# Designed miniproteins, single chains, continued (5): the designs that were tried, part 71

Each design is a single chain, and the fold is of that chain. pLDDT is the mean over its residues in the fold that is shown.

## One batch from the design tools (miniprotein)

Design m18456
Fold by ESMFold2-Fast:
Structure m18456 (fold): chain A 91 residues (1-91)
Amino acid sequence: SLEEVIEELKESIESGDLSNLSNLIRKLKELGVKIEIKPLSEEEQALSDEEKRELALKAIEEGDYSKAVSIALDLDIEEGIRLIEEGVSKF
């Protein structure tokens, strides 16, 4: 259900485990949610990873899934690079 996918997205953002993010985006789209991925604003890009997570969670609470997903993808790219550099096989 949509509610279950939203809970999974919220849990992934809160835990920092974004490995399933692409599947969650696909499920949201299959459930009829319109997802528009936009680059973060200069102000949003200047936020810490923790502040970005908080912003994404607020976007979910407000029903702005496009914003939440866009922030999560930014975090996933940065986190993915960092995890590869540290030798963690998460991506």
Scores: mean pLDDT 72

Design m18457
Fold by ESMFold2-Fast:
Structure m18457 (fold): chain A 77 residues (1-77)
Amino acid sequence: SAEEEARLRLEIEILEGLFLIAVGVSKLINDEEFLKSIAKKLKPQVEELLRRARELGFDRVVEEAERLLKKIDDILS
């Protein structure tokens, strides 16, 4: 449904926003471990959202979640 897709879009936008804030904060305070700790907490939330988006066929949300997951994995590697 359009409402369900809109909710998942909002959820991914919030998760992306939190990740970007964490990147900015980590640079300002010079603390890479802070960024890694936030990335570890966000990863399972992004993975669950990606699973739901794939199940529902919301391709735009899938693409956004996959991009965020790649950025998170790059930080955790």
Scores: mean pLDDT 89

Design m18458
Fold by ESMFold2-Fast:
Structure m18458 (fold): chain A 94 residues (1-94)
Amino acid sequence: SEEEKLREKKEEKERLKANTAVVMDFQKRLAEIEKNTSTPKEQAEKLRVVLEEVKARLDPEDFRKFVTTMLQQYKLLKAPPEVIKVLEEALAES
């Protein structure tokens, strides 16, 4: 029924909010990497390692959304091409 579908969508929305919290935690970790590294190359290298760990812990769909959100944020921040490339490669491998 439409009512049951609405309740299922609410639970899915709450799971999405939990995933958003994980994404925000990851963004915080990336901000720490940026703060603690002076070069875009080092930032990209550290990002690649973190993404591999996150990929192992999340479902492929959740990981894809995670990387997509990060890619959007990094494009907004006009991040270096090597950082953008790491996110695009991670998304392609998903």
Scores: mean pLDDT 76

Design m18459
Fold by ESMFold2-Fast:
Structure m18459 (fold): chain A 94 residues (1-94)
Amino acid sequence: MLERIRKLVEEKTPQAIAEVDRILDELIENAKKAIENGDLETAKHYLTLAAQGLVLLRKAAEEYPEVADQARATIKRHAPKLKELQEKLDEAGV
């Protein structure tokens, strides 16, 4: 998964960043479902991948003018939800 996000970011196209946005939506949704099912280890795995994806998008926003606006929009959309779910895992001792 992380390797796929890295390759998409390196394409430097709005279409590739839109695909990264979809991948992050899927990872966060899977983490949320895992939390609802009490599978905290699976939730931590998905949130870790999403967090690493956001790091790659932050780098793209700084280094790639071609996709900087799209990368920032994706970060702004996903970062608050990722933080909320991560705080729930931290409170659960995971």
Scores: mean pLDDT 84

Design m18460
Fold by ESMFold2-Fast:
Structure m18460 (fold): chain A 58 residues (1-58)
Amino acid sequence: VDAIKERVKALLSLPNKKIGYSAAATLINKEFGIPITVAMERIKKSGIDGALALIDEA
């Protein structure tokens, strides 16, 4: 799980926010089965901390 968290942190730290958000949401969907729309909304609202919390909830 830590490897996925590090990948998500790296994606959300990309200069292009649109690409980073979409890639992180897609990775969370693929690894944990969380809908892309749910992952994207959590990332937009709470950034990296929100994405990591969503992974911990899964």
Scores: mean pLDDT 78

Design m18461
Fold by ESMFold2-Fast:
Structure m18461 (fold): chain A 68 residues (1-68)
Amino acid sequence: MKEEIAELLRAGRYEEALERLREVLGAPPGEIGLQSVVDFFKDDPETALLAITRLADLVRFTDRVYEA
């Protein structure tokens, strides 16, 4: 799953990447926890940065942390 989301981000398919990421993190529609995104890509900081910078235009980042 993480590799699939990273591939979508690199391909510029940000809306699909956002939907997959929200599903994996259990985030509600229209928002995503910034720290949860960072933790999800903790072993790939370049992909984490790409996700944060690109998805910020599509969704509201929050201070929420998702456990699953």
Scores: mean pLDDT 74

Design m18462
Fold by ESMFold2-Fast:
Structure m18462 (fold): chain A 76 residues (1-76)
Amino acid sequence: TEEERRRILERVERISEDIKALVDSGPELAEKLRQALEEGLRSGRIAETLREALEEVAQAIAAEKKAAEEARRAAE
């Protein structure tokens, strides 16, 4: 429905922002995302493959940001 379309667009926007942060976080996470995109394109199931990889990457980024925030707080 229309509400689902809006939710998808917002999720895509958030993913794009997370991808930009991932480039700054390190090459390992960027490589995982790139591999998932290539596999999705080859299999024709990019939505499912990409979703799974992005979920894993998003969780990793969130964990790193939380650790960095705690480290910064402790260092201050």
Scores: mean pLDDT 65

Design m18463
Fold by ESMFold2-Fast:
Structure m18463 (fold): chain A 71 residues (1-71)
Amino acid sequence: SAAEERARREELFARLEELARKLEAEFEKAGDRAGNVSPEALEVVRKFAELGELIRAGAPLEELERKLEEI
């Protein structure tokens, strides 16, 4: 049970980090073409950055899932 929770948490964290990295990369590419960056895209990037901080703080998986769904 604990091993399963750990594995699921690890997988979720890895996927969330990949998603955050993808958004950051998209933003950086769009940043060179400033006119193409929408305020909505910036908001999504910021929300994922906050989620990343929750992950580093060791927030419970349910809290991370709720935050992700709010995006």
Scores: mean pLDDT 71

Design m18464
Fold by ESMFold2-Fast:
Structure m18464 (fold): chain A 68 residues (1-68)
Amino acid sequence: SMMEKMEESIEKLIELVVEMVKQGVVSKAQALHIVRQMVLREAEELNLSEEEKKELLEKAIKRLQEAL
């Protein structure tokens, strides 16, 4: 489904951003900002519902915080 593909894309984004933090390219705060902005932008482009946007964002931030 579109939602499952979005979740997979977000997971890959989180992995890349975590690697950037480990390499010292971005701070943890910058990583949170990047993930938030990218998830919201993609959700807007795909015309996701407010509920879907909220769920994706909360899930992405939780996964990022667990990885950092």
Scores: mean pLDDT 83

Design m18465
Fold by ESMFold2-Fast:
Structure m18465 (fold): chain A 64 residues (1-64)
Amino acid sequence: MIKKSVLKVEDPKKAMDEAIEYLKNVVGAEILEKRYDEEAGKATIVFKDPSTGEIVELVFEKKE
């Protein structure tokens, strides 16, 4: 089962870049995919949680 979380942020690309650094350097997670859709204001990270082996999808959406 894919765990999906959606977060509202000021800057989706910046939030994605910061999250990737945290996931790699602190969590030790494997980054499977990253996407940025500038027109939609969406950034997506798909990673494997090293503690559970679950696939997690994080979506950063630009807040209104």
Scores: mean pLDDT 80

Design m18466
Fold by ESMFold2-Fast:
Structure m18466 (fold): chain A 117 residues (1-117)
Amino acid sequence: SAVEQRAVQTVLDALEAVAPRLREELAKLTLSETERAALAEARERGPAYEAGAQLVVIAKEDPEAALELVREIRARSPDPVAQLVFRYWELQIKGAPQSELDAVAAEAEALLAAAEA
């Protein structure tokens, strides 16, 4: 789907754009051996994948910093499906109830279904 490909590309581009900020936040953290290994594996897959893995580690170790980064990414994204992906991440980092996560997922599915119609 062209709409799905655009949303995926928007998410990947946004992660690459904030990679310097992700590296700065990551440098402030004391990482476990498991987290270091996961980041090394992600690096082999490419810069956007590495940035995504860095965001996951930051969300676990410093959820407030991760939340600020996700909000910055979301503010710059023009794609409506990517906006819902970033909203899902924000809610997940905040520990929002599953019902709120499910509602955002349903909105994303509805947009994708409408685009394929």
Scores: mean pLDDT 81

Design m18467
Fold by ESMFold2-Fast:
Structure m18467 (fold): chain A 76 residues (1-76)
Amino acid sequence: MIEIPEEEQIEIMEKRLKELEKRGLVTPQQVEDTKRLIEEGVNNEEVRRRLDVEALRRSDDPEARRLLAVIERSRA
């Protein structure tokens, strides 16, 4: 399987966060908080922890559920 380095994982999370913001699934505060964590070079586990998983769980959007599955899989 492909092992994704931390820096590349952070980039993927940033892209997903922008996608969620466009769909209105995360608040501007969550976006700003996550950007700060990325800028400070924290790992993807911390970035995922700060992203509001509850907002994704509350969404009825199939795309939000797919994104939640990616985040949960990355935490496992």
Scores: mean pLDDT 58

Design m18468
Fold by ESMFold2-Fast:
Structure m18468 (fold): chain A 99 residues (1-99)
Amino acid sequence: MKEAVIIDATGTEPVSPMALLWAKEKKLPVYILVSEEKLEEAKRMAEELEVDAEIIVVKPEDVEKTIREIVKKEGIKKLTLVGFKEPIKIEGVEVRHLR
């Protein structure tokens, strides 16, 4: 069963280094959703922590749509969401929310 971590960094909060390190230790694929303004910050953090993360520029209103597209494209069945204020439910997927 494919497992992944998606981090929402489109808000005002910085990208969580702890979430990246946790995913790296678990050897899970990591997706970071960022605003254009945070793209370079996210890239530098991933490089400094040596985390192989896919960084996706997305508008805040498209975050849920982007998550659903990633899940469908990658066949994800277990998902850990970090930085989300509202719960997201995806049919056929076990979703865990971390703050």
Scores: mean pLDDT 80

Design m18469
Fold by ESMFold2-Fast:
Structure m18469 (fold): chain A 78 residues (1-78)
Amino acid sequence: SGVADIAVDTETGAGTVVRSENASLGVLEAYEFGGSLSSNGKGAAVDAAKLAQMLGHKVTKLVGTESKATLTGESGVS
């Protein structure tokens, strides 16, 4: 667990971790997710439009321990 900024692409349903508190300061990385995320469906509300401007990058997949847990708020949820 921890404080992290997450974002989801509403077009593909993919998400990514924008930032985390675990030594990811100033580093922006996209993670591969073994599942699909819903836009403003379950877990967290998403702002893909703003994300696209902030990251300058498109999200596709999300995979990781903290990223998926933060994205859905629970482990084992997609």
Scores: mean pLDDT 39

Design m18470
Fold by ESMFold2-Fast:
Structure m18470 (fold): chain A 77 residues (1-77)
Amino acid sequence: VEKLLKELIEKVKALLKENGKEDLIPQVEEIVERLVSSGREVQAVLILKAVIGLIERGKPELAVKVATLTADSILKL
């Protein structure tokens, strides 16, 4: 899980840089850190996979917004 998380984070960072949205990288890293610190590593993996899919479809800002809202909902449960 830890290795997969690192690979997914690096892929999201690369995709955001390629789309000129490097400014969104700290927000994604903060979301992952909050989820992992709360023991929700599986949810972090699922969110990162969804983010990758949305960025690949040309929707990087929507990807980060959906990830933020989903993480906030999970962390309140």
Scores: mean pLDDT 82

Design m18471
Fold by ESMFold2-Fast:
Structure m18471 (fold): chain A 73 residues (1-73)
Amino acid sequence: MGGVKETQEIVDEVLERLRPTLSDRQLDAVRDILTRGEHPGVVARRYGLSVSTVSRLDRLANELAVELDEQRK
């Protein structure tokens, strides 16, 4: 859960970095992960992705968000 939502700036930077490697549907899933902290199963059902795919996207998105937030500070 993490408690704190990512800023729109960090979310936009993560999405831009992932844009060349992910589909539009996977990018939408990443946005929801970073902004809402929803369970992978809920996000997977919403976008027609597997839970394993969303779990990997969750890990990747959070790792990038942390790196970008640290660079911003």
Scores: mean pLDDT 75

Design m18472
Fold by ESMFold2-Fast:
Structure m18472 (fold): chain A 71 residues (1-71)
Amino acid sequence: MIDDEVKLALVEIYLAIGDLDESRGNVEAAKEAYERAIKLAKDIIEESTNPQVIKEAEELIKRAKERLESL
């Protein structure tokens, strides 16, 4: 099973990919990356019982949504 720490790192990687694509004007790719980040973070919240992991995932979802709204 993939560790929660690895899953959180993957969410951050998707956010970074989205940020890079957005900076290049690649709006569609940025949107896809942010949506993947949100989906993975929601999966973490559903599967984890660790309050700190859940809080971090919720903060990452909020960050990804804010980025999507700014596209």
Scores: mean pLDDT 84

Design m18473
Fold by ESMFold2-Fast:
Structure m18473 (fold): chain A 94 residues (1-94)
Amino acid sequence: MEELIEKYRKEIEEKVKELKERLEELKKQNSDNPEKVAQVEKLIESLEKAYEDTMKKLEELKKNKASEREVRLLYSGAMGILERIEKEIEELEK
């Protein structure tokens, strides 16, 4: 169980880092477009919130010795949120 949580934590951290770097670059490239900058800032806030909430829940599952099913459901949910953010980033990159 602890190995599974650690694996999922790393995968989520790597994905969040990738998306955050893409958002920071978009904000820099579009500094003269206030509407696009505002959209990017909202996505950064959403990404940071999703990361914080997911990491907190993973720690709670680890502490409470939760089932593999609960860990996998949390991971699936978190990756779904990150995929939605990634699609919004892709729309802004066009």
Scores: mean pLDDT 85

Design m18474
Fold by ESMFold2-Fast:
Structure m18474 (fold): chain A 72 residues (1-72)
Amino acid sequence: AIERYRELRERQEAAAAAGVASIELSDEEKALIAAVNARMEALYQKRNIPDPSSEEEARELVEEILEALEAE
């Protein structure tokens, strides 16, 4: 799961750098993004944090959620 998410992120970044508006996402990639977002929202509510103050904090939360999903 973590490797596919990293590849997806790298593909999106490369596409943006090449001037491509979006890349075609598979159903599995869409499901992974949805699962990460749902867990992130639950984590924000549990911690009473409305939003991270920086993109680095957001990245750390995503990594924490992905590790938790792989451990289960």
Scores: mean pLDDT 65

Design m18475
Fold by ESMFold2-Fast:
Structure m18475 (fold): chain A 86 residues (1-86)
Amino acid sequence: IVTATLTFDFSDPGTLDLLGYALDRLRERGLPLSQFPYVVREMNRRAGVNTDSISDLYKKDFRKVTGKDISRADVDAAIDTVEQRL
């Protein structure tokens, strides 16, 4: 259940790589893991996914992001955005 509620699709190797990259970058920047949902929000925004629907789904069921929807450059930009607003 806990793994199934994660934002990223762990069955996709590209998604796993992006997730690992994002977590490493968050730690390098000194950001807490609690900021990870905000990084995902920015990543989803860049993939064209609306954040209001994501907020609703987060409470019950969350649509997973795949490596086909975003790139590592999008991950970097998302982390930069989250870091800047802290």
Scores: mean pLDDT 64

Design m18476
Fold by ESMFold2-Fast:
Structure m18476 (fold): chain A 72 residues (1-72)
Amino acid sequence: GHMIKEAEKLLEEVEREARTNPKLSELGSEIAIGVARLALGVGLAIGDPEFAVEMLKKILEQVKAGKLGIQK
């Protein structure tokens, strides 16, 4: 389906951005990739690939900004 292919492509973009972004530590990159994989997995498991696409787009924007959510 179209949305599943879009979600898979977005995951590849998140993984590439996370691994090449100099603002991210190695741990930060691993967390970003883990969160992206979880978003895809959850969306597919609940039968909502559109949810996966929307979450992955938000994750990609946060990774590009060097902001991955929870920072103390």
Scores: mean pLDDT 80

Design m18477
Fold by ESMFold2-Fast:
Structure m18477 (fold): chain A 98 residues (1-98)
Amino acid sequence: MRFLVRIESVGGLGIAGATRIQDVVRVLEARVIRDGREVARVRNPSAEELAEVANLAEEGDILELLVEAPSREAAERAARLAVATATGNARVLSIEEV
């Protein structure tokens, strides 16, 4: 299944956090959205590339992940790992099947 995961105020991810996310889901695309505009994008990222793109996010930015997951619960687990490993105050805004 594919899911669009939106997370606000990520503040960045370490490579260990990015690796844990990629162990649960396959990230097909990561985007950073600032004031409704795309400021960064990576497709089929490695854990290092995912961490690099996430570290471009500032407070109030949205990290948007297109993920391939075996279930909704796996996509939700990946979103929780992203929030738990973020250096800033992060929250999940939405998880939508696409």
Scores: mean pLDDT 83

Design m18478
Fold by ESMFold2-Fast:
Structure m18478 (fold): chain A 85 residues (1-85)
Amino acid sequence: DYIKKAEEYIKKAEESVKKAREALDQGNVDEARKYLTEAAKNVIKASKYIKKAQEAGEDVTDLIEKLNKVSKEVRELAEKIQEKA
């Protein structure tokens, strides 16, 4: 089930973004970078499953919106980490 896999990876990306933010708030830049890397990897995996679901004829509109939202959070967090490095 490609939809279910995409949802799982989006959720993992969101959880990793949350952990990266918590680490950054504590001044743990290296830990924040680790979780940001995990979030980025899960975004890529989610994107692959969204593409496969779309190829299978599934409506992926809501999943694309969620992916774009978490991708934006990853990008913004990467910029904040760079400022604190």
Scores: mean pLDDT 87

Design m18479
Fold by ESMFold2-Fast:
Structure m18479 (fold): chain A 100 residues (1-100)
Amino acid sequence: MSPKEKKVANMVKVGEELIEAAEEFLKKNPDLDEELKKQILELIREIKELIAKIKKDPANVTDEELEKLEKLMLQLLALLSLAARKHGEPPIQLSPQPAM
């Protein structure tokens, strides 16, 4: 495989793992805010569609498509982090930094 093909394969694998983690997060958090659920589901859909397109024609993947995939994955990760905080943690309590 060329270096580009290897990079594409790695990004697809990471994207698929992130989708699986996101779907599991939603199953464990059924009481999550409806708007956050909708945004997460939409990003999962967009990432799945782009991965499916890449898998059908990996030799013709553009740098623009890879950049779009990376941006969508980062957006999904950010929303999952926000959803976890909003559902599980009060908005004010900085954990004291451990001394030592």
Scores: mean pLDDT 75

Design m18480
Fold by ESMFold2-Fast:
Structure m18480 (fold): chain A 70 residues (1-70)
Amino acid sequence: SAELKALEERLKGTKHLTEVQQLLYELLRKGDEEGARLAAQHMGKLTGKDSEKYIDLLLSAMKKEVEAEG
């Protein structure tokens, strides 16, 4: 979609881990699972922890934190 392409372009320009993490939380709060996965993959590239298994664990942990916000 156009929204996903815009997100990919935004992520390409984002070098700061804190900004990507904030964006990932915002996407999870909105229920945008596809966008959240793209942000998590970009965060993995910045940290060198870019395996699919690690990304899945990261997303599961952050989803649990968002659900706990009540």
Scores: mean pLDDT 78

Design m18481
Fold by ESMFold2-Fast:
Structure m18481 (fold): chain A 85 residues (1-85)
Amino acid sequence: MPLSEEERKEIEEIIERESEELAKNAEAARKELEAQISSLTNPDSRRLAERVLEAIEKAKSEEELKERLRELARELLREREERAR
């Protein structure tokens, strides 16, 4: 079932917090993802890791990275909601 308004608000708050934290630690996160991506056997997990790495590589600043990560998370949320319908 699609997410309720209350659930969506909580998820948006989580997206904001996690995106900020990941953006602040982007270099460490990139290094970890690069190391892990070769060992990922699940195609969905690998695709997600690739999308996060692409966001990190394309971002020119911490602020831009945070925005790209927020957009990625919201896109994933929309895909999840569409599948639940």
Scores: mean pLDDT 73

Design m18482
Fold by ESMFold2-Fast:
Structure m18482 (fold): chain A 82 residues (1-82)
Amino acid sequence: MEERKKAVEELGKEVLEIAEKHGFDPETIERLKELMEKALNAESDEEIERAMGQILTLLRDAGVPEEDLLRVAEKMVEVLNL
């Protein structure tokens, strides 16, 4: 469980770095933080998958490039396999 929480925290840092790099507004950054907190506090695989899916949707809708989306998605799969 500790490895999974650490991986979620590292994923959260990368997601926030991508959001800041692409000039996300403060409201969208707060929404991302809320979704990352939900993923970090998730008690089931279904809850973490749901939160991660919402993060990917938010990044995609905000126009994040496919290359950055793929990197985030790959890390999400790694977290889910822990």
Scores: mean pLDDT 79

Design m18483
Fold by ESMFold2-Fast:
Structure m18483 (fold): chain A 78 residues (1-78)
Amino acid sequence: LSEEVQKDILIALVRMMHGVLKIMARNEEDPEKKALLEEAAKRLDELEEQMEAAETLEEVEALYEEAVRLFRETEEKL
């Protein structure tokens, strides 16, 4: 795969994680858990923007790992 295609795939995976957190937040009745999900979704959106602006695949991969860690930590706190 070209670096451009790899970058696009990693960004698409982060968009999927963002979508999942947004769905979870909409269906969450506990206000503290809802706030946690909304904050995590906001951070994933920020990471996606940083990934789009990144000049190297190495930078994109590092941001992707941060997104995966954030998603996992958010699930563990629920």
Scores: mean pLDDT 87

Design m18484
Fold by ESMFold2-Fast:
Parts: structure tokens; sequence; C-alpha cells
Structure m18484 (fold): chain A 92 residues (1-92)
């Protein structure tokens, strides 16, 4: 699949913790907005967050493409809170 703005995914990797928390909030907002635009990049943005795994990103992408906004929102809130186990459970 072709992600348009791959550079936004990369930005999270080298950031200090404070900037990572700000990016998490931005990613949370973009996840909901990008669903309306059918942008696969939202799943890739989460890959660069602290503790995010490729498996979580794939699950998030599948839910987003299926239009399951409830699961995406719940996972997004869990990721924003730093609860990776809950995010994974919601997306499965």
Amino acid sequence: MLPPPAEEVYVAEGLPKEEREELRREVSEKALENEKNNQPIVALLFVENEGMTPELAELLKRRLLAGDLEAVEAADRALLAGDLERARAVLE
C-alpha cells in the first residue's frame, strides 16, 4: 500500500519524550480525520510511537480500512494513555 506522507511516521523516532507525547495527541486527532480521507498513513504513524509494534499497526490499519471507528477510537485512546496491551486487545 502507498503511504503519502511517510516523513510524519519517521519524526516520532528521534523525539524527546515531551515531543512524543505531543505527537501522540496529534496522531490521535489524525487517526479520526484520516479515516474520512481513507489515508492508510494513520496506521504507519503509530508504528513510530514508543512501544508500538508492527503487529499493532497492522491491526489498526485493518480496523481503519474496515470502517470500524469504534475500535480505532478505543485503540487510539489506549495508545495515548500508553496502554499498548489494551490497544492490541481492542484491535483484535
Scores: mean pLDDT 55

Design m18485
Fold by ESMFold2-Fast:
Structure m18485 (fold): chain A 80 residues (1-80)
Amino acid sequence: MISKEVKDAINVLSFVSGLSEITLENIEDALKVFNVSRETLIKGLKELTFEDFKKLRPDRTDISEEEFEELRNRLLELLE
């Protein structure tokens, strides 16, 4: 079972993956759009796996496991 925190993290990560540059301001905008708290996002990003991402976003065949991990790490770096 995939947690709410992981689902919220997938929504934010999917949104920022479409951006040319990932900034803290863009992440905060995504949090407002998806109605997600910063704490919920951090928790979800730490729990999130590439298999969870593939399961919930089978349409996103454009993102490799390496790109996914880079995005996840970049989000955590900016939030912490």
Scores: mean pLDDT 81

Design m18486
Fold by ESMFold2-Fast:
Structure m18486 (fold): chain A 77 residues (1-77)
Amino acid sequence: MSDEELEREIDLAMLRMELAVAKLSADRAIEKKDEKELQEEIEALQRLLARAQELGDQETVEEAQQLIERLKEELEK
């Protein structure tokens, strides 16, 4: 019953929702092949990755890393 435990549960739920949105945004950036949009999505995913690592959500970490790699590949035209 610590506020810390409740905050962690909320953060994990929000993080997973943000990942789902990020997947859609990443697909859109890849489709557009716009360097600026690809860079912006990489930066957003790097922030999400850092939060996932802090919270210990390994599944979200792995998915965020895969999306970052995919976007970097598209950027290296």
Scores: mean pLDDT 80

Design m18487
Fold by ESMFold2-Fast:
Structure m18487 (fold): chain A 62 residues (1-62)
Amino acid sequence: HMEEEERLRQARETAREIVKKLLDGGASPEAARTNAAVALMRQGVPLEEAKRIADEAVEELL
């Protein structure tokens, strides 16, 4: 649990950073979600988990 929690914490922070930068720059929520999910997938996060984390980051920052 501890190692998995740290991995998820880092993924959530990465997604929030990407979403915040994109939304501040005038991107749509959809574009922010897509870019965050792609970045997480490049870091090795599975597709469905990456989408879920990206969606949560957008919802938290709106």
Scores: mean pLDDT 81

Design m18488
Fold by ESMFold2-Fast:
Structure m18488 (fold): chain A 93 residues (1-93)
Amino acid sequence: SEIAALRAQMAALRARIRDLIRTERDADRLAREGARLLTELARLDGQLIDLLEKQGAPKSEIRELVLRSTGELLRLMGDLIDRLLEIEKAEKE
């Protein structure tokens, strides 16, 4: 299933973003790669929404997915910002 493959790809990308935030020690690399991966995740979320619409998924299911996807992106973005601030603080100490 295209949907199953896309969901698996998105899950792997979310795991990769979380691992990057946890393990990357260079602020510039974390910011650049974090932004790149978050942008890719947003693109895949859009593709999943488009695919579900084309397959005639209920509007309620699409709305739930949009809200969940937006929430996940905002959370990961917050985690990225928090980690960048921790690195900057450590570099100034």
Scores: mean pLDDT 87

Design m18489
Fold by ESMFold2-Fast:
Structure m18489 (fold): chain A 101 residues (1-101)
Amino acid sequence: MSEEEKEKIRRFIDLIKSHPDSGVVDFPFLEEDFPGFYDVVPNPMDLHIIETYVDNDLIKSVDEFLEMVETMYENIKKTFSEDSPVYQAVESIMKLIEENR
């Protein structure tokens, strides 16, 4: 991918991390804290995994990066209720990403 696309991905990561509730996507959900999460989520995804893929040059485009972010978002939507702070935080983060797309 181009240097311009790499800069755009880095800007999105920085944007996500600037959100006050970014902690909900920055760490893996532990079985102890979220029992049954991995039973309903076959492809766990968090910002740490995404950053690792970016750092190791495993992402080929901005679109591929956004697909990983969408996987993370959909996993939260399947597991948490709309009234949960986690769900609300992820919705806010996704809105921020769409506004800067």
Scores: mean pLDDT 73

Design m18490
Fold by ESMFold2-Fast:
Structure m18490 (fold): chain A 61 residues (1-61)
Amino acid sequence: EPREVTKEDLINMVEGLIASETNPEVVELLQKALDYLKEGNVKKGIEYISKAMEKMLEASK
């Protein structure tokens, strides 16, 4: 188990979430997060991951 989350860990997590997610709005946010992470913009990648997670939580309410 890594002590800190790396860019590669975030990419793997986002890809896994995309594969299991059925909400197209959440998938679009996760795809954008993945694009930013691959670009090296980790801050924006994390921002879009947070937006996707918030959208998932809102859909569950």
Scores: mean pLDDT 77

